# Designs tried in a protein design run: designed miniproteins, single chains, continued (5). Part 97

Each design is a single chain, and the fold is of that chain. pLDDT is the mean over its residues in the fold that is shown.

## One batch from the design tools (miniprotein)

Design m19368
Fold by ESMFold2-Fast:
Structure m19368 (fold): chain A 70 residues (1-70)
Amino acid sequence: SMAEIEKLLEEARERMREVAATAPSIAELQAELGRIAAETFARIDTRSPEEREAVKQRLLKLVSEALAEY
């Protein structure tokens, strides 16, 4: 459901925020953000290519926001 997708995205956002606060280098930050995004994307069950692309874009936005805060 959309509610389950939103929950997983919010969990990813929280994890990314923690990593942005604690990562010792930009390289480690990028690696951890990529891992969180990939794990979250794999856990989300999407019903259409459009929904899949929307989730991907939301994850990319979360990665970008975490990088900007570092």
Scores: mean pLDDT 85

Design m19369
Fold by ESMFold2-Fast:
Structure m19369 (fold): chain A 82 residues (1-82)
Amino acid sequence: MVERGIQKLEEMAKIIQQQSEEGIKLLRELAEKNEVVSVDPVFQELEQQIINNADDAIQSVRQQLDDNLKLIKDMIEQLKKE
């Protein structure tokens, strides 16, 4: 029973890592693609906002990943004690 719980938490950690990495990749691609398209004055302002938002979003995703992994690790450690 305990081993199955630990395996489930490890699988959840892996999913969270994969989703976070994919999210960061998409945010980078969005920012980069918008830079390539930026040929009009109107798009230049939108590009800046998207780039700024992407950086903040990437930092937020990294922080959430760290927090979630720490929580999962703590839960695994508690299960091992039981």
Scores: mean pLDDT 72

Design m19370
Fold by ESMFold2-Fast:
Structure m19370 (fold): chain A 66 residues (1-66)
Amino acid sequence: MSAALKEMEKIADETLEKVKKAKSLEEKVQIRSEANREMMKIAAENNIPASKLNDLQNKLLQKVYE
């Protein structure tokens, strides 16, 4: 469980760095969408609670807003 959660957190952190480098709002949306799909897949495969996934999704969206 901890390893899967760490992988999801790593994806969120890497996504934030990609968003910082993105040149347009469209690119930022696409980067977030891809990260969300990957995190959802890991959560489903590792039985991560929906609340934990939602927390990571909310953190990602809030930081991207800046």
Scores: mean pLDDT 75

Design m19371
Fold by ESMFold2-Fast:
Structure m19371 (fold): chain A 55 residues (1-55)
Amino acid sequence: LREEIRRAAEEYQKALDEVVKAIKNKDFEGYKKASERLVKAHRRLDELRAQALAA
């Protein structure tokens, strides 16, 4: 669980960096893809947090 939370947090950070890069480059397609990855990473973190609290 701890390693999964760490990996999920790293994925979230990478998605944030990609969103920022897409904005700077005015890359609408890249922004859309990065935003979708952000949503998925956020949802994964929420799931892992719920599992940790339920245990």
Scores: mean pLDDT 79

Design m19372
Fold by ESMFold2-Fast:
Structure m19372 (fold): chain A 67 residues (1-67)
Amino acid sequence: GAHLAEKVALEMYVRHGFSPEQARLVAEILTANPDASPEELKEMLIARGFSEEQAEKVARILAELKK
């Protein structure tokens, strides 16, 4: 839900050095796709111009926060 999207965006910005624009984009994607798996999120981010390394890092943040 929206709270998970916000938590992922916050962790990206605060602890992982992503820009506010990158964090906002991920929050928008997760809000539109609330059931996205970490693997699906990685593919969506690569399609939106994230590097494979950046997308994998964000997917790992999502996996940790879903527990």
Scores: mean pLDDT 84

Design m19373
Fold by ESMFold2-Fast:
Structure m19373 (fold): chain A 60 residues (1-60)
Amino acid sequence: EKEKKLREIVKKGMSQKTIEDAIKEAENLAEKYGLSEEDKERIIRQVKQMKLFNEMIKRA
């Protein structure tokens, strides 16, 4: 179930328009789902990296 919550956070984060909004959504959902600080930090970093990478690909 934890894995399902992490997947949902990534999906909702990636659906946001900006990197800032994606991070905010990921933080909000991680808090709502009661994730540990370690899991919260990891998922937020993952969403941020995925958003940055997606933007870089568009500019390549």
Scores: mean pLDDT 78

Design m19374
Fold by ESMFold2-Fast:
Structure m19374 (fold): chain A 100 residues (1-100)
Amino acid sequence: SLQAELEKVKKEIARLEQLAREIAANGGIDGEILASMLRMMVWVYFPKESDRLNDLVQRLLDRSRAGDSAGVQETLAQIQAELDRILQERKKELEQKLLS
């Protein structure tokens, strides 16, 4: 169903958001491991958006390592906006399938 597919996408997005927050809180090796996990999940869940999301993840990691707290918050907001955009696009795609 449309609702079941949207709930699946919401769960995938929630996992990515959690990993992004953990990257923001962690630098060094832990941040690298978390970033690698997030990149893998993005490639599996959202392959069409992987390049854009991976660029944001790298920026988040770099700013976290630099101690740029303002840049970290800005990048987290950009990741959230991109994930919200993905959710809205998936909703439109599912609605289009119901109309065909």
Scores: mean pLDDT 81

Design m19375
Fold by ESMFold2-Fast:
Structure m19375 (fold): chain A 103 residues (1-103)
Amino acid sequence: MTPEQKERVVELVRRAAEILEKAAKESTDPFAKSTLLAVARQLRELAERIEKSTNPEEVREDLRIAADGLERLAQVFKDNGYEKAAKSLEEAARLLREAIEIV
């Protein structure tokens, strides 16, 4: 992974976190709000790990696990009537899938 590719991957992960932080601020449900903030924090931590990583395979695996997790959480939120939050989780997952294609 080149420095430019790493910068773009980190940018996409941070944008995913920002989407979830915004969704949390717009949510009035305490469970949805706390869950979205927790996931956004995990994505911020992932971005920091990617910046420090020298292993593209590890970065790709971490992004894949995170994207799969967001997609599963989006479905849980959708099934429980949190449609707007689910859409934000799906958008965040899409950005992580885009990041995987760069690695």
Scores: mean pLDDT 90

Design m19376
Fold by ESMFold2-Fast:
Structure m19376 (fold): chain A 62 residues (1-62)
Amino acid sequence: MSQQITDFIQQKVKEELPDVEVTVSFGPDGELIIKVSDPSKMDDAQTAAGEALEEAQSQLLG
């Protein structure tokens, strides 16, 4: 589940920000951790990842 969710989120962020390298993972407290190659795109990446996480939870978890 977690691997599929992070892969899904990373793909969605890549689709929104194709010129930015993004890494998505979960922290020790289950928080979403996002790293971007371009720090000016961090807010955009966090927004896209949050939307993708919400979509993944509703679609993949049912």
Scores: mean pLDDT 75

Design m19377
Fold by ESMFold2-Fast:
Structure m19377 (fold): chain A 78 residues (1-78)
Amino acid sequence: SAQDSLRAFFESLAEEVLLAFLERETAEALASDKPVSQLEKFLGVMELARSVVKDPAIAARIDALIAQVRAKIEEKKA
């Protein structure tokens, strides 16, 4: 499945590389003012990435990025 392929890809990355990727994609998503539907799809990708992370410091930083995307979705719905 697409989810299985994406999970395997995330598991193949060093966690710092995965974090850097998510930081860049989050910054671009927020800057480009993506519609809610695209932000919700990206949120699903972020949650999948979070599920493979073992380092608590990296996990906390990904959780902060997830919170930023959730806040933007809520802002756009208001």
Scores: mean pLDDT 86

Design m19378
Fold by ESMFold2-Fast:
Structure m19378 (fold): chain A 91 residues (1-91)
Amino acid sequence: SEIEELIKQLEETLKTYKENKDDELKVTKEMVRLLGLTQDAVLIAEKKGEYEKKEKILELSKKLFEAMKNKDLEKAEKYAKEIIKVLKEIE
């Protein structure tokens, strides 16, 4: 399913981010990828009529963006993981 594929991409991107935390360029690239994938998550939740979960993903996406803007890598990882958990609930 689209959700299973998105979860896989989010988990793989998060893993790469964690493994390369000390490499600023790789971290930035994976963070940009995470942001794009979280936008896809909002759209998929909407398509499935999961409006409550869509709102949760949207709010977590805003928190993820703020964490990235503030260069808070630990909070960015936390919010990305929470988005993955919400997506798993839609399956």
Scores: mean pLDDT 81

Design m19379
Fold by ESMFold2-Fast:
Structure m19379 (fold): chain A 61 residues (1-61)
Amino acid sequence: LSEEEIEELARLLVEEGLTSYFLPGKTFESDEEAFEALKEEIKKADASQQRVLKNILEALR
């Protein structure tokens, strides 16, 4: 995933209310806080996990 794809995926996950599926047990004060946390989590993904995340991005578009 490129930096732009990471930002797009994080935004779509927040908009669709899917933050809890990637960050279970975490609560955020704002959508912006959730967006930043999701970007950092996506950046930690290995190459195999990034392929799955790219498929999720394509499905949410």
Scores: mean pLDDT 78

Design m19380
Fold by ESMFold2-Fast:
Structure m19380 (fold): chain A 70 residues (1-70)
Amino acid sequence: SELEELIKGIVAARGQQMKDLADELMQHVADNPQEIAEAYELLKEAVKTARDPQVKAILEALAKGLETML
């Protein structure tokens, strides 16, 4: 899934690349609003397993953003 690949990319990325991939994920769900619920669940799972505090913070912020659209 393109959505799973984007989220996996964010988890592996750092700094500006992490922010760029987060923006790409938000654009993807804007273009595919039917995937918002799936993206939200995948982000919640990623937050549980993320070890890096910056990665965890961005994943939590993305999940909260999508929660307001459910």
Scores: mean pLDDT 84

Design m19381
Fold by ESMFold2-Fast:
Structure m19381 (fold): chain A 96 residues (1-96)
Amino acid sequence: MKEKEYEEAIEKVAYQKKALEVLAERFEKAGDAESAAAAREALENGLPKAIEALSEKYNVEKEEIKKKIEEKAKELEEEVRKEVEEVLAEEAARRA
């Protein structure tokens, strides 16, 4: 159903948004201001383009899409934080 495709697309964008926010916070806490800034820049440039593409594809107003992404990102926060920490720990272990 088109509704499932739309919801899945919103979830993917919300996940990417939250992952970049979590990465930026994590890099900032680690003293890596450059990586934190890069993550924030990727979000600032990528999110508007994703919203525009979804608006055109599903014929939904940009503001409604933005609201749905923000709501879904809040729901995904704990899951995304856990996955980001797991990925970073795995990469550190692989190099050690």
Scores: mean pLDDT 81

Design m19382
Fold by ESMFold2-Fast:
Structure m19382 (fold): chain A 60 residues (1-60)
Amino acid sequence: SMVDKAMEEAKKLIEENPEWSYMELTKKVQEIVDKYPELSDQEKLDIVGQAVQYYAERKR
């Protein structure tokens, strides 16, 4: 699904950029979801939320 593709891209971005701040991460994930106009506003919010949670879990 488009949600799965966007989330996989977001997770890869987080894994490849461990040095990014929360602000940089959030901005980049928003850029990812904005590339998928088929995603609803709710799906975009859910992806950003899941990506932020994934980032937080990895940062310790």
Scores: mean pLDDT 80

Design m19383
Fold by ESMFold2-Fast:
Structure m19383 (fold): chain A 89 residues (1-89)
Amino acid sequence: GKREEAIRLAEEGIKLANEAEKIAAKVKGEGGFGAGALAGVAAIVAAVARRLAERGLGEEALELARKAVEIGKAAVEAAKTGEVPKGTV
């Protein structure tokens, strides 16, 4: 159901945030800082989505979990390219 999907996507968001943080840690500069910040946001949004899903707010949790994955993907791209993607600000 929506609860299980939200938890799965929240875990994916955390995984992407961790990947971005690992890449950013190897790069010093504006891109590394921006990627680290986006990774932090993705991790927080994913954690909130997981808690909402556990409390029975599956639809709201699913929406936030999808956003966490989107931000996490942007964080990974920023870490690799050194630029924050348009639309993530």
Scores: mean pLDDT 77

Design m19384
Fold by ESMFold2-Fast:
Structure m19384 (fold): chain A 95 residues (1-95)
Amino acid sequence: KAIEQLEEAIRYAQKAIEYAKKGDLDEAIKYARIALGLAGVANMLAPDPHTQQAIDYLEQGIKYAEKGDLDKAIEYLEQAIRHLQLALERLKQQE
């Protein structure tokens, strides 16, 4: 069931942004990686263009966080959440 995986991915991506804004990069990267894994499972269960875009944005957010570029990391993580929310809305309407 992709919906539950997307809801959890959004929650963990939001935690990643919270920790990034507090300067806790290790926790931010940890939660972003959990969100990436959950989004990947959701996309495997119910492929969606918005879920795929969110995966790409999560990967970029993690990459910039690992490089210490917090502003870009937060920007990409926020884009990932937007696309996860769009995928969630679409899948709920298709049930």
Scores: mean pLDDT 89

Design m19385
Fold by ESMFold2-Fast:
Structure m19385 (fold): chain A 79 residues (1-79)
Amino acid sequence: STNLANEIVQKVIEAGRKGASEAQRLDLLYELASKYLSDEEAQKIADEVAAVGARHPDNETLRLLYLGLLVKEALEKSK
């Protein structure tokens, strides 16, 4: 559901506004997404985010945004 994907992403953004670190926001996004995604879909997202992190190790904001986009896309496809 598009509404579910948007709700998850907004919860992660809100945590950041309340002072959560980028690492804490990444952990929260993985935790929330894992409840609605298959292990295979979660692993594919983790691999993609790790590949971006390897190329841009000091850009946690880019990793978080990319993770959010991949989670949103997967949840919209899964129904």
Scores: mean pLDDT 69

Design m19386
Fold by ESMFold2-Fast:
Structure m19386 (fold): chain A 77 residues (1-77)
Amino acid sequence: MMKELLEKIAKVGAKNVIAVSTEVTPTEIKTTFATEDGKEIGTLTIKIDENASVDEINEMLAEIVEELEKLEEEIKK
């Protein structure tokens, strides 16, 4: 799921990954990622709670970035 997708992105290297589509709805954001050579890695779906504050959404995004950085460091070993 989200963690598995972040692990795939970290394994490829975030700099080698492009967003090929982004779909935004009131309840979720879907982004499909691929490598520069067009191989699809997966789709990230972020569910937005209808009652979630902007601060809560920003905290979720910060956690995603931190997990990605942590996974990249693990893979560099």
Scores: mean pLDDT 67

Design m19387
Fold by ESMFold2-Fast:
Structure m19387 (fold): chain A 104 residues (1-104)
Amino acid sequence: SMALEKFERVAEALRRGASLAEVLEILGVRVSEADASPLLVLATLGFLLHEEGFPQEEIERKLRELAELLREVHGAPIESIRVEYEDGEPVVRFRDAAAEAALA
């Protein structure tokens, strides 16, 4: 799976202290460091896993694993995460006040 290979490369890069912009380049997204965010990383990976046909529960599990790593390495205020479907498209949602701070 290309999405799982990208997941492992992202996790390895984060453990090495890579920036969020560098991590997004692994996922095929080019942004400035100012526009790079933990939410964009999670949303991009969630989309890639959905496009490969992974079930919602597995996508949520992988995104939670990545969110915990982002919290440890970058101090991202991500406490909870859910993947929901709107009009057949995956939407990454955050449920608590710490997660809401990450959207600002």
Scores: mean pLDDT 73

Design m19388
Fold by ESMFold2-Fast:
Structure m19388 (fold): chain A 92 residues (1-92)
Amino acid sequence: MDISREEIYEIVKEELEKLLESYEEVIKQLDELIEENKDTNPYTAAEALAVKKLLEAYKAGDEEKVRELIDILYEARREKLPVEEILKRLEK
């Protein structure tokens, strides 16, 4: 059986909880990844942006936004979406 969405949400939440222990440093590293990769590896920049938005939403206690962002990332990987479509969905 494939991993369920609920199982994916639990895994992502566990990872976000670990990242919260070093929140300011993680955000700084994500900002550096976005800046360094935006022109040379736009998929890496988009993934870093998504992780940053996930971490910010989780820290704010916005579970609905966390689930929405996870769904966008899941669909992006499953459907192999072009980077422009991923960015458009993340900015919505």
Scores: mean pLDDT 78

Design m19389
Fold by ESMFold2-Fast:
Structure m19389 (fold): chain A 82 residues (1-82)
Amino acid sequence: LEAERAELRAAQPEIEAALADESLPLSLRTQIRRGREILELRYVRGRREEAERLLERIREIMREAQEAGLSAEELARRIEAA
């Protein structure tokens, strides 16, 4: 449980950086934000499997953002700037 939550926390900075990135389409940012909220709710309610599947979907959305020209390194840099 704690290890799974730690993995979510490790992904939090990348998710928050993507949400703060104004160069990403609003639709992508909206989906990432909604996914994060659902993930947090699932972990609080002990639905770890569903939370893990949602985390995978959020990561897929972030990969789509990278195909739009935003790299993981750029996401990390934006986290430091925030």
Scores: mean pLDDT 60

Design m19390
Fold by ESMFold2-Fast:
Structure m19390 (fold): chain A 81 residues (1-81)
Amino acid sequence: KKGEELVEMAERIYEEGLKRIKELADQGKVDQAKKNYESAIEALDKLIQEAKDMGYDDAVKRIEELRQKLKEEGEKILKEA
């Protein structure tokens, strides 16, 4: 049950982070978009570490998948800006 809570937090970080990165890039604020991207990745890394420390193996995998998705989509947005 607590592993699902970490995944829910990671999903919010992914959704809100990607939205903010796109909004900033669309405004030409590429440096701010990159900083928001880096902050979102750091937040996901913290949740992955918490899930690992607690032994929530399923949550670790699901959050790592969200991290990879954010990296791919976020880097694409930043390169196209």
Scores: mean pLDDT 86

Design m19391
Fold by ESMFold2-Fast:
Structure m19391 (fold): chain A 97 residues (1-97)
Amino acid sequence: LDLSTHAGALAAGLGGAFAYYSKKEGTPGRVSLEGAAEAITGVVPGASREEALRAAREADRDGSGTLSYAELAEAFTRVSGVPVSGADVRAGARLFG
């Protein structure tokens, strides 16, 4: 995880939010669609909760109502236009959660 890049800094923030919501929800390694939407809107200035929630639903490939690090990274990339990887989000969660 390279914090000196714009994408790396965003991934770190997203990972910290992921860790916070997964711990609060009791779902290690996953977040709810609501938690994902809050994580995205916390990191992307001007993004609406509705837009983030729509992206989270689209990334929820198995319909479980929860997102992995990779699925959250996909939803975030769709909302922000900044490509981040699930591995970088996971690294951010480990460092800042």
Scores: mean pLDDT 78

Design m19392
Fold by ESMFold2-Fast:
Structure m19392 (fold): chain A 83 residues (1-83)
Amino acid sequence: LEHLKEALEALKEGNYEKALEHAEKAVEEYEDDPVLRAMALSARAMALERLGKTEEAKEAREKAAELAEEAERSGELERYLAS
């Protein structure tokens, strides 16, 4: 969770380049966890959008939505949302 936390904190601080770096590391780290990977892709998308990389941001958002739907269908997302 460290890279995801760092990405979210960097987004809050307005450091979008740092947020992108940490979000990309989080996506790689959580390849086996669809909920955490979806969150990391969402953070990546927000950072990309703020940096003006709108097409890359759109791709990241679409992938995050796919993973979130998959996790919800398997009951995995509800476990995280109920916490």
Scores: mean pLDDT 77

Design m19393
Fold by ESMFold2-Fast:
Structure m19393 (fold): chain A 73 residues (1-73)
Amino acid sequence: SSKEQQIRDTATQAGDDASTQSTDVDGLPLDEAYRRSAQAMADAALRTGEQLGVPDLGRQLAQQYLDEADRAL
């Protein structure tokens, strides 16, 4: 539970950071900004899962973020 929460918190922060960077790019399409945010979340989930010794959980959460983005677009 706590490891899943740590992965989710780290992924959310990475997504927020990516979204903030996208806001500074004039003319960036909303779908592209959303894809960048989702990819940042997935990358953070993979890295944090490996660091916490739960790479399977990290991969599962990364795929969830990418699937959610694909569904929303």
Scores: mean pLDDT 80

Design m19394
Fold by ESMFold2-Fast:
Structure m19394 (fold): chain A 68 residues (1-68)
Amino acid sequence: SMAEIRALLEEALALAETAEQRWLVLRLGHLVDRGEVTETDLAVFRELAEGFSPALRAVVLETLDLLA
């Protein structure tokens, strides 16, 4: 659901440790709100998530799985 996706994005934002991570989470949220998430975006965010902390990675990957 959209409510579940938004809750996960808020949790990801709270778990973000760097300005870059906060920006990436906010960008993902913007794409979600616009309905503009593409398969390319999903692949790019999955790759970026590999560099995140385990907690942030888990929340981001769950968000991406719900968007797939």
Scores: mean pLDDT 87

Design m19395
Fold by ESMFold2-Fast:
Structure m19395 (fold): chain A 74 residues (1-74)
Amino acid sequence: SMKDAAVQELEKLRDRLLARMRERGVPQEEIDRFQAWVDAMLAAIRAARTDEEIEAWLRRARAGIDGWLAELDA
């Protein structure tokens, strides 16, 4: 389903970014903040009732991941 695909995509993005954060020695507090944000995005996707809502949350999640990557490289 679109919801399962969106969840799987976000989980893969989460795992890749977590691996980079650990490799770069990012403080645990920042990792915890990132994980809490991802958990909120996953909850929103799981609660979505329409494909349009799922797409909207996934777009927000992708944009947020780009922001986290920018912060990581700052």
Scores: mean pLDDT 87

Design m19396
Fold by ESMFold2-Fast:
Structure m19396 (fold): chain A 58 residues (1-58)
Amino acid sequence: SVTLVGFGTRGSSQRSRNRSLGVNVTNVYERNQSRGDSVASSLSDTDTRVFSGVDPSL
């Protein structure tokens, strides 16, 4: 079930995230898509390159 589990959740932040889920997801989503997207794009490009080149089977 590794395929289903994927790779993430390295702690018990589900409770805290659940409380702030609406605020966090909406805030960061809007910034990443509208404002942060353009800026993050440059950073993400480098990050994506390293991730794909280093280890695809994380």
Scores: mean pLDDT 44

Design m19397
Fold by ESMFold2-Fast:
Structure m19397 (fold): chain A 76 residues (1-76)
Amino acid sequence: LEEAIKALEKAKELSTNPRVKQAVDAAIDSLKKGRLVTALNNLEAALKIARENGEPQEVIDYLEKAIEAVRKALEE
């Protein structure tokens, strides 16, 4: 999950949307506390907002990478 947090920190840095940044911050906090389901919900919300608001593809890519890592952690 450390790689997911690093990807999210990059997504936050590259994002121009305050709602995406807020959802990413909530997801990072949830991951640090071991709340994987809460983190996944916040990441899916961030991805939806990013896609709807035309955020850079790099932000979307980092969010998708973090979502994949969290989903794998929940299944294993």
Scores: mean pLDDT 85

Design m19398
Fold by ESMFold2-Fast:
Structure m19398 (fold): chain A 98 residues (1-98)
Amino acid sequence: MVDEELAEKLIKIVESDETLTEETKEALIKAIKDSIGKSVEELIENLAKVAAKYGISKSLIEKLAEALGVDVEVLEKKIEEAFEKEVKETLERMREVV
């Protein structure tokens, strides 16, 4: 389960990353805070959704995966799945207008 210690560790990683925009940092920090008391799997899914929308570096993915105690491939796969879902939803919305 996601405790406050894990959340603080992840927030520090996000805040120290110089490649992220302020908007992306705020979105990631919010996703982490919203996941406190939930499963690590749900936290990973929430982080993947933000990463899919805004984009994050491979270096940051590696640091987050290490802090979560998961393989980088697991986090990358979740980000790809979230990205594909967002693209599909966007295309379906555009089809109704066009």
Scores: mean pLDDT 78

Design m19399
Fold by ESMFold2-Fast:
Structure m19399 (fold): chain A 87 residues (1-87)
Amino acid sequence: MEELEKYRKELEEMDPLDMLKLTIKRMQNSDPEMAEQLAEIALEILREKREELERNKAPKEEIIEVEIQEAMLRMALWAHKLEEKKK
């Protein structure tokens, strides 16, 4: 519980690319259940960052950058689930 809360706080201070990099690294070193939880937390924070940019009427390019990171993380999670099913 506290470990996931610490991870969430760490992600909140990172830019979207660093969040993606850290999350994928932690997913690779975690069991499937933990990897899914880590990805879900990161996706939630990325969504919150995107919604904040939308509320502040940030340039479309900045919003798209976050959307790309969200898509890449969803793809990484899907790939991880496929790998576990193969094992």
Scores: mean pLDDT 79

Design m19400
Fold by ESMFold2-Fast:
Structure m19400 (fold): chain A 84 residues (1-84)
Amino acid sequence: MKEEAEKAESELKKLQEEIDTLNKQVRDYQRKADEAARTEGPALANGYRAQAEKLQKQVEKFTNEAKELSERYKKLRDEIEKAE
């Protein structure tokens, strides 16, 4: 019980950190695309936009995994509290 909860918490933290990193990269690429569209031209902007889109798809997959893991973690925590 406790070991499973600790493992789930650790995995959730790691997954949340990966999601946060990817979200920052998505925002950075979107910002670079907007800047490139204003200053450099559409070709470079489209390149950055394509990278942001690929990362967004990865974020969606990891977010779904994190939701499942978070629900499992909550159930484990409730069982631990009940056992106290």
Scores: mean pLDDT 81

Design m19401
Fold by ESMFold2-Fast:
Structure m19401 (fold): chain A 83 residues (1-83)
Amino acid sequence: SMQQVIAQFLVTTAGSTVDIAENLIKNGGDLQVAQKMVDTALDIANQARQMLNQYNAPRSIQQRVDQVIARINKVNADIKKRQ
């Protein structure tokens, strides 16, 4: 469905955003910028979760959102340890 396509796009975008934040941290970049990117990725992932719940999406795509959120939380914890 169109909702599934949009939700998958949001999940992919959240994953890519956290990838960029993680690479920024590894390259000694601005931790405040990385934090804002992680916060943005979490907001996008939560929007995807909301959409998937509304149309009763397959468990597999819901689990993918959970995996992206878990990774966001791990990167967020890494940022906090560096502050």
Scores: mean pLDDT 85

Design m19402
Fold by ESMFold2-Fast:
Structure m19402 (fold): chain A 68 residues (1-68)
Amino acid sequence: SEADQIAAYARIAEAEFRRNEALFSPEERARMRGLVAALRDATSVAAAEAQLREMGRLMREVDARQRA
């Protein structure tokens, strides 16, 4: 179901964030926690995908900083 897909996305995203949490600044950690919460509260796959895109953008910024 759509709800099961959203729940799976939220679990994967939260686990990935927790594994890499130390790479984020305090402000970035707060933002990521907000995005994970919004993802869990999403009422459609489209809404969940919007949150996932924003999380991906922040993760790419953090990764680029680590590689610089």
Scores: mean pLDDT 84

Design m19403
Fold by ESMFold2-Fast:
Structure m19403 (fold): chain A 67 residues (1-67)
Amino acid sequence: MPDEEEIARSMALMAASVGEIALSNPKVRESMTEEQIEKLKKAIERARDPSASAEEWLAAGKEINTL
């Protein structure tokens, strides 16, 4: 529904922004493995996908918070 979907979208975008800030920091990237960087990039892309479902947005946000 639009009300729940909009909340899920906002949460996913917030998580994506945090992940992007981490990736933009050379010191943070240097401390991460290639696999961790790839997983984070995929989670950010999923969180920013406007075609994704609210469930997928929430899952992507949780994954970013776990990494």
Scores: mean pLDDT 78

